Designed miniproteins, single chains, continued (4). Designs and how they scored, part 52

Each design is a single chain, and the fold is of that chain. pLDDT is the mean over its residues in the fold that is shown.

## One batch from the design tools (miniprotein)

Design m13901
Fold by ESMFold2-Fast:
Structure m13901 (fold): chain A 57 residues (1-57)
Amino acid sequence: MDEEGKRLLEEEVELSMKLLGVAVDIAVNGATPELLKEAEELTKKLNEISEKLKKLL
């Protein structure tokens, strides 16, 4: 695996952890428009990284 693939995998893990944090916050404090927007943006970034990884594999 090249260095670009390693960076993309690391970023995917970091974004997944951030999304989990947002999901926990929603579960504890309720869904706010800001938290929902953040979850949507994180999901979009994860989809973009997934597509880049498919091109490298």
Scores: mean pLDDT 80

Design m13902
Fold by ESMFold2-Fast:
Structure m13902 (fold): chain A 87 residues (1-87)
Amino acid sequence: SLAEQKALARARLERLAEALRAIGLDEAAEAAREAGRLVEAALEAEAAGDLERARELAEEAQRLWEERVLPAVRANAAAVAAALAAL
């Protein structure tokens, strides 16, 4: 269901955000949470039939992921993995 897809996307990105926060990467954690919110909004727009808005929101989430989250995760891979394992 849409609710299950939204909950899963939120849970995964919130878990990553908590791990990033635990190692002091607050800006990357905020970007991960914002990307999660944009994914939820994209799923809602898709369900409403607004495919253009869904694409726009998904592309914005992807940009936040690639520009703000992924570089921080890659630079801190071992610490992020350890923080995720400790959650």
Scores: mean pLDDT 86

Design m13903
Fold by ESMFold2-Fast:
Structure m13903 (fold): chain A 64 residues (1-64)
Amino acid sequence: TSALINEAWELAAQAAEARRAGDYDTAIALLEQAKSLAEQAGASKLVAELEKAIDRVRAEKAAA
């Protein structure tokens, strides 16, 4: 895996931690950073999964 994809996964893991703590704004920001790195790497499937994750966290924030 490229360094960009590895960094995107690390950011996604940090976003999951923020999400579990109820820090939705931090989780969204980290997922957006991960998506940017995935886009730079041309990892279209990962970009799509990160977009779904962002939408899910935004919905959770709206319900909180």
Scores: mean pLDDT 87

Design m13905
Fold by ESMFold2-Fast:
Structure m13905 (fold): chain A 81 residues (1-81)
Amino acid sequence: MEALVEALIAALRADPTGPATAAALAAFLADPNVTYEDINRVIAAIRELYDSGRISGKQYFELTVPLGVKELELAVKDVFP
């Protein structure tokens, strides 16, 4: 999992809207072993890009919405194991 988190954060920092970031995000979202900590690390990297002016508010939401869905899936699994 660490390798997927690192790859996604590296892709986001290099080109937040590029095809490498899209591919890394898809791989991250598809992995059933993703944790809340992993999601929070990725969201923190996206927030840093937004706060530094590297991405727009629209791009911020486009990147964070699927992560929010993944977080809800984990929350449901934690409540109803």
Scores: mean pLDDT 83

Design m13906
Fold by ESMFold2-Fast:
Structure m13906 (fold): chain A 76 residues (1-76)
Amino acid sequence: SHMEKYKQELLKKLGEIGQETAKSLSEGVQSGRIKEVAEEQLKKFEELAKEAEKDPELYEIAKKAVESLKEAVEKV
C-alpha cells in the first residue's frame, strides 16, 4: 500500500540521517564546529519526528532518535 511504502521511505530516511549525523559530528569534532553541526542535525530529526507524529510506530522511532541526539548534543 502507499502507506507501507511511505513508512519504509521514512525508516530509510531516518537511517540515512543517523549515518550522516555520525559523520558530521565526527568532522565537527575535528573542525571545532561540533555545536553548530549537532544543532543542524537535531533540527532534521525534529522535523522527521513531527512528520511521524501521525503514526504511533514511526513517532516512537523518531522520538527515540531525537532524544538520543539531544543527549549527544548535551555531552558536547
Scores: mean pLDDT 67

Design m13907
Fold by ESMFold2-Fast:
Structure m13907 (fold): chain A 81 residues (1-81)
Amino acid sequence: MDEKTFKERMAKELKEGIEKLRADLEQAQSDLKNNPEEARKTAERILKRAEAYSGLAKRIGDEEVQKLADEVAKKAREIIK
C-alpha cells in the first residue's frame, strides 16, 4: 500500500468512527435528563476515543478529520462538565 492510499483509507475509517461517536454523543445528550451519571460515563468514553482519533488524524496530516474529532471531544467535555 502506498502512503497516499494508506492515508485515504485511514481518513475514511476515522470519519466512520467519528460519525459513530457523534451518534453515541447524541444518545448521551438525550440520556442526560433521565440518567446523568451513565450519560457522563458514556461521554468520558467518547472523549477518550475522540482524542485518540484526533491524534491519528494529526499523524496522517488530515486537518479536516482532526477538526471533526476535536469537535466531538469538545461536546463530550460539555456533557462531563
Scores: mean pLDDT 83

Design m13908
Fold by ESMFold2-Fast:
Structure m13908 (fold): chain A 69 residues (1-69)
Amino acid sequence: SLLEKAREALERGDYEEAIRLAEEAFTEYVNAGDWRGAAEAARVLAEAYEKAGDLETAKKWREVADYLE
């Protein structure tokens, strides 16, 4: 799945790839009405942005994930 690929990219330290894949996964989950999947993708986005040093964007994605739970 896209979310699995995003997690693999995150583990490799490829934060740009992790962000791209997790954003794509988030969009697909939202379009499918899968709010649990969307929340998980948002958490991966938050972690990827945090590791990339973008703490403000990471905080926004954590808020999105919390809202969707």
Scores: mean pLDDT 89

Design m13909
Fold by ESMFold2-Fast:
Formats: C-alpha cells, structure tokens, sequence
Structure m13909 (fold): chain A 102 residues (1-102)
C-alpha cells in the first residue's frame, strides 16, 4: 500500500487561508493510483475545498496542495487524503484535523 503523509492536527488563526501539503510515496511499480485531497467542515460535513484528483504511476511520489480560504474563527475542518489502486480497487485513507483559533 502507498504511504500517505498528511500534516498532523493543525491550529491556524482565523481570517487567514490554510495551505495543506500532503504527499503520497512508496507506490508499487506497475500499479496506477488515483489520489485525492479534500477538506470538510467538521460540524456540517460540507465540502469546503478539494484538489483536482491526480493519476500517479507506481514508483513515483506526488505532492498535493489544498487551500482552505477564509478560515472561520473557532471552526474545525477534516482533511482527508485518499489513494486508490486502480487495478485492485484497494484504497488507503488518511485523515487529519485543522482547528481555527478564535
């Protein structure tokens, strides 16, 4: 299974944008993966940001950036990265949380 590196729980001031950088590595040569990175409002479940899904050939690494704009003070966001093997259908999912300070 590929390795996902997602920032651990983050605290960010309100009124700013957050930039989340996530990496996929340790992919198997000869496999192909679909990689996605998304941000959700934790209370509402609403999708607030997503990066364009990318295709990644095995043996390569990929860095994705997610920007969550206009962070609301006191809000929490769930950041989810998914790596799906297109041949096997197996999926690796990693999650982290962003807390916006009041």
Amino acid sequence: MPRIRLPESLEQPGGEDAEIIAEVSDTEPGRRYRISLSGFNLESGELVAHSEPQLLDGGESLELRLIIRNLESGRRYRIIMRARDLESGEERIEESELYVLP
Scores: mean pLDDT 82

Design m13910
Fold by ESMFold2-Fast:
Structure m13910 (fold): chain A 80 residues (1-80)
Amino acid sequence: MKLATNLTVEVKRATLDEVKAEVERLGGDPSLIKDVPATALVVRDGKLVDIVHAETPVAAALQAAEKAEDGDEIIVYVLE
């Protein structure tokens, strides 16, 4: 399996409502966001292309990296 290169990964603490607002801002559907400990957003050219839900931020980041293309941004949200 080939993983994407040149990925930007950012980790943030956020509330569920803040994650939903960011998904809507990136052109995604906020109703897809689940109340789970970690959510990763895969962003390409300022648009949401995928959402990953996981029990830990590390698991969310790794799963998002498998879905990402070269040059994508991964934003991992840890729910408060």
Scores: mean pLDDT 81

Design m13911
Fold by ESMFold2-Fast:
Order: C-alpha cells, then sequence, then structure tokens
Structure m13911 (fold): chain A 71 residues (1-71)
C-alpha cells in the first residue's frame, strides 16, 4: 500500500523532510489525520523556517487539522 511504502521511505531516511512530507500526504489521503499531523510536524522540525518546502508542509498540517476537527 502507499502507506507501507511511505513508512519504509521514512524508516530508511528518518532525517529527510521530503520523506516525512510524503508520509504526511499519504496519511492525509488515507484519512489518518492524527498520523498526518505528526508526520507534517516532523517534516517542519527538520526544515529551516525559510525553506521552500515549509509552505507545503504547513498547508498539509492545516488541512489535516481541519479534517480532524470536522470528524
Amino acid sequence: SAVEEAERVVAEFPDSPLAWLGLGKTYLAAGDYEKAIEAFERALSLLPEDHPLVPEAQKGLETARAKLEAA
């Protein structure tokens, strides 16, 4: 599954913000909003504030939080 593939990528590259961003997006698509939040927060923790990936990770985090509140 896409979740299993994304989890393997993170296991191999735990310090990669791209790996955590991918995992967050995969959990979001799967409806696992709590795990998506954790993955996006981890991606943001690995990025400097001025990095081009920060807006994408923030948008994912906001979307996951909004969906969790609506559930």
Scores: mean pLDDT 86

Design m13913
Fold by ESMFold2-Fast:
Structure m13913 (fold): chain A 68 residues (1-68)
Amino acid sequence: SDLSEEEEKELLERIEELREQMRGLDRAERLALARENGGLGEVALALVLREEGKGAEEMRAAHAEIKA
């Protein structure tokens, strides 16, 4: 891995902050936040959707919309 222990911790903290923000947002706002934050936003969104029991179809649809 090319990440230090400190860099890994910072990435995990940023992902958790994004997850907390996303829990308060609707679908369109979550997609916008994910786009603004790149790969970390995509990871945070996937984790929130999993936590909320969203199926693979919604996770794929959300990911496709971020990439569009």
Scores: mean pLDDT 80

Design m13914
Fold by ESMFold2-Fast:
Structure m13914 (fold): chain A 79 residues (1-79)
Amino acid sequence: SKEEIIKELEERAKELEELIARNQDGDPRVVAVLQAALRVVKGTIESAKKASTDENAKGLKDMTDAYVEQLLAVAAELE
């Protein structure tokens, strides 16, 4: 459902906020990449809330998940 998709995106945003907090005293490039991922997830949450169908919301989540995974891989390589 759209509600479940939004909840999963909100959980991902929370995970990213916690990851940013843990990296605050580390490499600033890691923090910058994680902040970019968080901005994308938060933007997708707002778009998903406005989506007319569950399929549209799911498509937004799937695209966002793929992009965030790429950013997390970059962050991991910097550590």
Scores: mean pLDDT 85

Design m13915
Fold by ESMFold2-Fast:
Structure m13915 (fold): chain A 81 residues (1-81)
Amino acid sequence: EAAKLEAESQKQYERAKASYEAFLQGLKESRLLGLMHYNEAVGSSRSAARLSAQNPSSAKTQEYYAGSQALTDEAGAALNA
C-alpha cells in the first residue's frame, strides 16, 4: 500500500515537472499558453497533495508533494512578475 502510494506520488511529481517545463516554453510564446500549462501543474500538485495525505509517514511521498508544490509556486511567481 505505502509503496504503491509512493510510486503514484513520484508519477504526479514527474507530471508536475513536465507541466512546469511546458509552462516555461509556453510563456515565451504567450501568457495564455503559459497559464494553460500552469493549470496542468496545479492539477498534478493537487493529486500529489491527496496522495501525501493518504501516506503521511512516508518521507518520499512528502518530498514528491513538496517538489510538486515548489514547481507550481515558481510558475505562479513567474506569471505574477
Scores: mean pLDDT 83

Design m13916
Fold by ESMFold2-Fast:
Structure m13916 (fold): chain A 59 residues (1-59)
Amino acid sequence: MVTLTPEERKVLQLLAKGKTVEEIARELGMTPEQVEALLERAMEKLGVKSREELINILK
């Protein structure tokens, strides 16, 4: 398994629960732009090309 940072892992957990980028940003005290950057890094580490693929592997 690829090692995710604690921040990337928290973002992915909330995304898997069906939360939007804006809701995740509010919950974690981040901007939506920061959440998007963490999602992009997590996608690169997990080898997925889209957010839809990311959600599918998190189920």
Scores: mean pLDDT 79

Design m13917
Fold by ESMFold2-Fast:
Structure m13917 (fold): chain A 64 residues (1-64)
Amino acid sequence: MKKKEEAIKKFGEAVENAKSWTELKKSLEEIAKEFGLDEKERMEVLDEVGDKYNPKLLALARAE
């Protein structure tokens, strides 16, 4: 499986399980490091995850 597709799944799981924006950012950084994503690849993964999980991402950001 392509690294980008697997990273999208892991980012989605992190969004589902995060209790705060700070926790989510930490999890996303760790996943990006694990998959060796460069900055452009990371942004592409975030765009895909944002489209699916946008309401939850907004709720987490507003909680802080």
Scores: mean pLDDT 71

Design m13918
Fold by ESMFold2-Fast:
Structure m13918 (fold): chain A 56 residues (1-56)
Amino acid sequence: SDARRAAEAGARAALEALKDDPEMRRRAAEVLRSRARQEPDPRRSEGLRLAAELLE
């Protein structure tokens, strides 16, 4: 759980860094939306869509 908490903090820091670069944010959001459409698990798909929205 400590390792997962550290991974979550790292992912959040990466998302914040991406938010400061509009071009990288748009490309990351596009990748996440594409992955969400391919994802058969609806909860995982929704998580990917939410992540894409946070990058816009």
Scores: mean pLDDT 75

Design m13919
Fold by ESMFold2-Fast:
Structure m13919 (fold): chain A 74 residues (1-74)
Amino acid sequence: MSKELAEKAGKKAAELAEKQGKTDIVDEAREIAEKGARSYYADAKDRGREVTDEDIDAIARGAVTSAIWFQQQR
């Protein structure tokens, strides 16, 4: 379950990065989104909450923003 959510978030983040022309951070955005989704799922499970598609979209958008920020710091 968490692996499937992580893959979904990673794919969305990669697609968003490519759509924005940020092909150089696609892999980093995917990895950040996958880690974020796993952490979010663990927290949601502990709190008895379900992870929604809207949550996954938010994680993907945040991952792209984070990847861009880290690229600018290098």
Scores: mean pLDDT 81

Design m13920
Fold by ESMFold2-Fast:
Order: structure tokens, then sequence, then C-alpha cells
Structure m13920 (fold): chain A 80 residues (1-80)
């Protein structure tokens, strides 16, 4: 499991905002929007990214993902 610094999490927030993805006050983003963003980043289908997020239990009951969990997902996927 990858341990992330606050700096790495903040860097992801900036990239999400540049992509036009709104981050809620509680630090969550829409899971589908995150999957589309990551699909472009990793050149993978957004549907596959969304399935992986759900399989890891990272999608909340509101259909959102915490940016900290998303940052860990990005770091782990980048190491593959």
Amino acid sequence: MVVLSDEEIEALREELEKAGIEIDEDGTVDARAAAEFLGKLFNEPPEEILEELRARGLVDEDGTVDVRDLARFVAEKALE
C-alpha cells in the first residue's frame, strides 16, 4: 500500500481542478468524473477505472470518491 504525503494529495487536487472537476468542501469528487479524468491520464476506458474504484470500495454511497483515496489509487496504478 502506497503512503502519500499531503503534497501529493494537493497536487492531485490541482490537476482535477485544471480538468474542470469540482471538489466538494468535504474533499470528495464525483466518481464518474474522476474515472473519466483517470481514463485520459492512464489511457484506459473510464468504465474500467470506475469498476476498479468500486471494487476497491473507494466509491461512497453518494457516488463520490475522497481525493485522498483517489490519490492513493493513482499512485498505486502508476507503479504498475
Scores: mean pLDDT 78

Design m13921
Fold by ESMFold2-Fast:
Structure m13921 (fold): chain A 67 residues (1-67)
Amino acid sequence: SLLDRYVAAIERASPSELEPLLVEGFARLTELGPLIDAARRRGVSQEEIAEWARRASRGEVTPVEIP
């Protein structure tokens, strides 16, 4: 599924790739729990997750190609 592809991408991403992947994931997906869990496993803070989710809700998204 698209969600599974985003989760896998987040688990493999470098630290600099996490923000654009998560912002796009929050914008495109309806079920966000697994994305948030993956981000937390990668050491992303609750404050970063909240801010990136707000940016996604505003449409402030840079498209990223996911495998």
Scores: mean pLDDT 81

Design m13922
Fold by ESMFold2-Fast:
Structure m13922 (fold): chain A 74 residues (1-74)
Amino acid sequence: MKSFYEKLLEAAKSIKNPEVRKKVIETIEEGKAQGLSLEEILSRVFRTALEIDKKEAFEFAEKVHDILMEEYEK
């Protein structure tokens, strides 16, 4: 069983653009370490990804949506 944060990190690790992948992973880990809310972490992640590569940002958003649907339908 994986926590929401672990699933989010795995989704981030699947990002093909290495710059987007690195920045997204860093943002998630920093947010978790600082005790930020999931909403705040996701907001920062999407903003960072969009500034680098819009296509990769939307692909990541779809993966996050799938994770949220798993959490909400169980």
Scores: mean pLDDT 78

Design m13923
Fold by ESMFold2-Fast:
Structure m13923 (fold): chain A 57 residues (1-57)
Amino acid sequence: MKAVAVEDFFSDSPNALSFKKGDILEVLKELGDRLLVAKSLKTGEVGIVPKRYVELL
């Protein structure tokens, strides 16, 4: 499942994925109602993403 970033997100945490508004992400797993595990299609990196920063496509 794909998602699009609706806002920029930056984190220094090694477990979190940083991205820019408009980046396309592949959703790998939902972690409850607040978090996703996603892969950036731009960089290939995988990390935790807050659901509120993305819109599911």
Scores: mean pLDDT 83

Design m13924
Fold by ESMFold2-Fast:
Order: structure tokens, then sequence, then C-alpha cells
Structure m13924 (fold): chain A 61 residues (1-61)
């Protein structure tokens, strides 16, 4: 039994495909953040900057 289950980042009006896309992006960036902290010992601030750089790169493409 769970009391506070994590819910997918689904907003009103989003399709199942849109929700899946958002969850996929969140998972990818979560894995990237974990790697940067574990492998390079980067601070959360530095990890945030790397994630923003990846997002900017994808937005530009």
Amino acid sequence: MFYHAPTAAVQPGQSAEEAARINELARRYGELAKRLMDEEGKSPGEVGLEIQRELAREAAA
C-alpha cells in the first residue's frame, strides 16, 4: 500500500504520448545528473548547468 505515490507529470489536456515524452525526458536528465554527481563529483549547481546546456542544445536542434 502506498500513501503518497509519485504521479507522472501529466497536465490537463496532455495526451498519453505527451505524458510519455515528458517522463522520458525527466528520466534521461535524472540519469545524467546521477552520472555527473557519481562519476565527476559535481555539485547540484554544476549538474543543473549541464542539464540546462543539454536542454538548450535540444531546443536549438
Scores: mean pLDDT 65

Design m13925
Fold by ESMFold2-Fast:
Structure m13925 (fold): chain A 81 residues (1-81)
Amino acid sequence: SLAALAREQAEAISALPPEELRRLAEQAEEAAKTADPASAALLLQVAELLRAAAEGAPLEELEARVRAILERLRAERERRA
């Protein structure tokens, strides 16, 4: 289920060191500068998730952020079908 996947991804992200999370967020922000608008919006949302995790956001918040990203990806896939 989407909820189970979101929880699993949130737990995996929360297990990463803060320094690695910040590095990944910076990479996503940099990639967003040259991406198309839809991809840029997703990359910035991922960067926000990673920064929240690096700052010690609770697992419930991280799960909600992951779920929003997964729902956005699903909607984009349906739009392109």
Scores: mean pLDDT 86

Design m13926
Fold by ESMFold2-Fast:
Structure m13926 (fold): chain A 69 residues (1-69)
Amino acid sequence: SIFEEIDLTVKEGEEPTDIIVTSADTKDVTGLNLAETLKLIKPEIGKTVTIGGVKNGKTVRINLTVVEA
């Protein structure tokens, strides 16, 4: 399968750069890495947002939750 679903928890200020984003829950942010996208959308702590992206040439969907550092 070329599609993978990933549950990801990140702490505030982490810079996950392994994923190039193609879509975010409330905004189109194509070509940015995940860290750059998080700086733009600023998801609420404890809330889950859905992000589409590419990791290692595969399409991924990320259910991302930000937690306190």
Scores: mean pLDDT 69

Design m13927
Fold by ESMFold2-Fast:
Structure m13927 (fold): chain A 64 residues (1-64)
Amino acid sequence: SRDDLLAELAARLGVSPEVVAGALAALRTGNPVIERVAIHELARASGLSEEEVRRLLEEALARL
């Protein structure tokens, strides 16, 4: 389910499901500034690279 996907991704990233949901909403805007800020913030919170965070968020959007 959507909630299970958000919970799993949040656990992998070490953040709350609300933070993941917000980042996915940012990517759905198609606005490159909003996307870049969301990816940067999530990369800092997770300790992952911006490239890896983008990949995980795009993978999650494809499953939703």
Scores: mean pLDDT 84

Design m13928
Fold by ESMFold2-Fast:
Structure m13928 (fold): chain A 70 residues (1-70)
Amino acid sequence: MKTAKLVGLILQAVGAMLEGRYDEALETVKEAAKLAKESNDPEDLALVRKIGEQVAKYHPEAKKLIEELK
């Protein structure tokens, strides 16, 4: 199920951020964004955008990723 994979990636990104591994968090959010775009589910896209905004506070490249989800 695509949603279960997305949730797993979100949890991985949160874990990476808590450990200060912002580069890994960015890569994980990129994978989550790819899955959300494939599902084209507005709720999945909104969830990835919210996590991406948190990563963007520490990694500016995440801002471009969030903009592509609009």
Scores: mean pLDDT 77

Design m13929
Fold by ESMFold2-Fast:
Structure m13929 (fold): chain A 61 residues (1-61)
Amino acid sequence: SYEEKIKEIEKLVEEGRYEEALELAGKIGEEVREAVEIGLKQNKSPEEIRKAARKALEQSL
């Protein structure tokens, strides 16, 4: 599910696996990938990046 993928993005970010987090986000959608990329550039927490990814998904539906 998309919820499971969004939680996996948080885990990947926590583990410093940024490239994998961006790849997974891109598989959900471009808006989700961009939200994760912006969050990483702004040095947001894994939880904040998860929230941004979820918001982007909800806005793209």
Scores: mean pLDDT 85

Design m13930
Fold by ESMFold2-Fast:
Structure m13930 (fold): chain A 71 residues (1-71)
Amino acid sequence: LADAYRAAVARMHAATDPEERLRASGEYGGLVAPLAHRIYKEKLKEFGDDQEGIDKASIYAAEELRRLLAA
């Protein structure tokens, strides 16, 4: 996951052609969005679906993504 994400980001930045940049951006979005949503839903079940639980789940999902992408 982290390697695939780094490859997608690197490809996006290396792309000089607008079409290739759009394709790489699509790969990045397709990889990150489902993972973020899955982590969020899992933590929402743990923390609850009230505003406080939503805030905690959102923060956790963002932090976990950054950790996975940094490793």
Scores: mean pLDDT 71

Design m13931
Fold by ESMFold2-Fast:
Structure m13931 (fold): chain A 83 residues (1-83)
Amino acid sequence: MKKYEPGEIVRLMEEAAKTDEDLKRFIEDNSAKIEATEENIELIINFAKALVEEFGRSKEDAIKFVETYVTGPYKQEVLDYLE
């Protein structure tokens, strides 16, 4: 997977609201290497923020999500935003 559609982000957030294990499984099942592009960078940032703000994960966990599953030239811009 090279980018998340808004519906996929919402679905990931709904699964994260159930259990951390469900979120991990969903990401793994989708072989989630998200290529950060100009068109999807805002969605990636918003999802990472939601992990902290809505799902009680640490800022470090959000950064690890980006480091693990995000690729492409905009990856560093996403990481810089989360600092």
Scores: mean pLDDT 63

Design m13932
Fold by ESMFold2-Fast:
Structure m13932 (fold): chain A 71 residues (1-71)
Amino acid sequence: SNAEKLIKKAEEYERKGDLVKAAQYYAIAGVTYLEEGDTEKANEYFDKAIELLRKVNPEAAKQLEVVKKDL
């Protein structure tokens, strides 16, 4: 699925230490799961993105927390 491809990209960037890109791909995967109707997996990947972003960009982490509250 499209979400699985995005997760694979996120994992690649996480392995390389690019936490910003990893978080971006996890967030896009979350949106993709939400569009597929899988709110549980959407929440899981938004949480991963938020956790990574808190370390490098706290403002972006807050934005994802707001999106997650509506799920």
Scores: mean pLDDT 82

Design m13933
Fold by ESMFold2-Fast:
Structure m13933 (fold): chain A 110 residues (1-110)
Amino acid sequence: SAMERRARLIADFLLGRLTTVEELMRIPGVGRRDAELLVEFMNGKLADELLKQPLSPTARRLLIIMAGYDPFDPSFPRVPSLADLTKEHLIQLGFSEEEATIIYNIIHHE
């Protein structure tokens, strides 16, 4: 399904398998500007500054996961590594229960 393809691409990104602007644009909901900002984060820019930029909901969620915190939502717990990311964290970020379950299972079983 379209949801399963999107969830797998998100998981591949979180596992470090998508690293370029063109690869990141394969994720439904991630445009070129979103992808550029995610690459800037991977190259050392601070999440605090990047999250001030206009981001799609999908790109914003991915940046928060990669950073391990949300500077604009103090209720979101710090997640120091991908291994510490729970399904509940994904749901709190705004993923559906179904998509969160698929992402969680891929990142914890690969």
Scores: mean pLDDT 87

Design m13934
Fold by ESMFold2-Fast:
Structure m13934 (fold): chain A 57 residues (1-57)
Amino acid sequence: SLEEKARELIEKAKEAMEKGDFDKARQYLTEAYQLAIESGNKELLEEVRKLAEELMK
């Protein structure tokens, strides 16, 4: 499902952040955001937003 794919991308983004690969993390979050919008899942949208804010800090 779109929600499952979004969750996988969120996990990949977290792993990229742990490795210090912020370019990959941003790429994964962008893809997850698009899937979360398409699925209409507000919890996933908020999760992506919070992670994106962490990348800016």
Scores: mean pLDDT 83

Design m13935
Fold by ESMFold2-Fast:
Structure m13935 (fold): chain A 67 residues (1-67)
Amino acid sequence: MSTRERILRAAAELDREKGAENTTLRDIAERAGVSVGTVYHHFASKRELVIALTAARLREIGDEIDA
């Protein structure tokens, strides 16, 4: 529901569709419906975004009841 959550969801979808290597912050911003600057405001770098996405995925996997 937050802008940060929307960005993470967009990143996860793009990672699944074309892989992390072919996914740019611009692609994530476009999918999330925000500016690239907004993405940078929530994640200082692509590396930070990847770390946050990994943490979010681990949280989802930890909640096996949703699998």
Scores: mean pLDDT 74

Design m13936
Fold by ESMFold2-Fast:
Structure m13936 (fold): chain A 65 residues (1-65)
Amino acid sequence: MDPTKAAEGALKGAEEAENAAQALAVLHGSRETLEYAKKAGDEEAVKLAEEAIRKAEEKARSFGL
């Protein structure tokens, strides 16, 4: 899978999360995508995955986590 496409998907998932369970699932997936992007050396994917993690964490907190 393209790390950039995976990171774009994670970012969209974080923005569209409707509840705590979805936010946590996106957070876990975004962290895995970040590790994958770092191993691949894809700096753009790393940046997008870090943004997805930030948004997923904010979303999880907004749901009381």
Scores: mean pLDDT 82

Design m13937
Fold by ESMFold2-Fast:
Structure m13937 (fold): chain A 72 residues (1-72)
Amino acid sequence: SMADEYLALGGQYVAQANAALKAGDKKKAAEYYRQASEYFRKAAEALPEDDPRRGDLEEAAQFLEKQAKLLE
C-alpha cells in the first residue's frame, strides 16, 4: 500500500540520518530527519482515519522534526 511505502521510506531516512549524525554531519542528519518526518506524516495521511497506527506515526513525525531543529 502507499502507507507501507511511505513508512518504509521514513524508516530508511531515519537510518540515513543516524549514519550522518554518527559521521558528524549534523546538517545532513537534520535534512534526513526532516525527510523521515515528512514521510511518516504522509504514511499517517494514507492510512484510514480509524487506523490505530496514525497517532503513533504523527508522534514519530513530530519527534523527528524536533530532532532536525536541534541539529540546526
Scores: mean pLDDT 89

Design m13938
Fold by ESMFold2-Fast:
Structure m13938 (fold): chain A 62 residues (1-62)
Amino acid sequence: EVDELIALLKDPDPEVRKQAALELGRIGDRRAIPPLAFVYANDPDPEVREAAKEAIERIAAR
């Protein structure tokens, strides 16, 4: 569910955060845009930031 995936964006494991971001992008729910934007701006892992950017672009294209 979207709320559970949003919670996983705060997981200590960067692989979990990356997977959550990509899955939120696949689902396309606009409720995910603000938490993904925060991850894109603030996440220490560049792969997680890129996944968040990709997810936002995918959701916004709907």
Scores: mean pLDDT 86

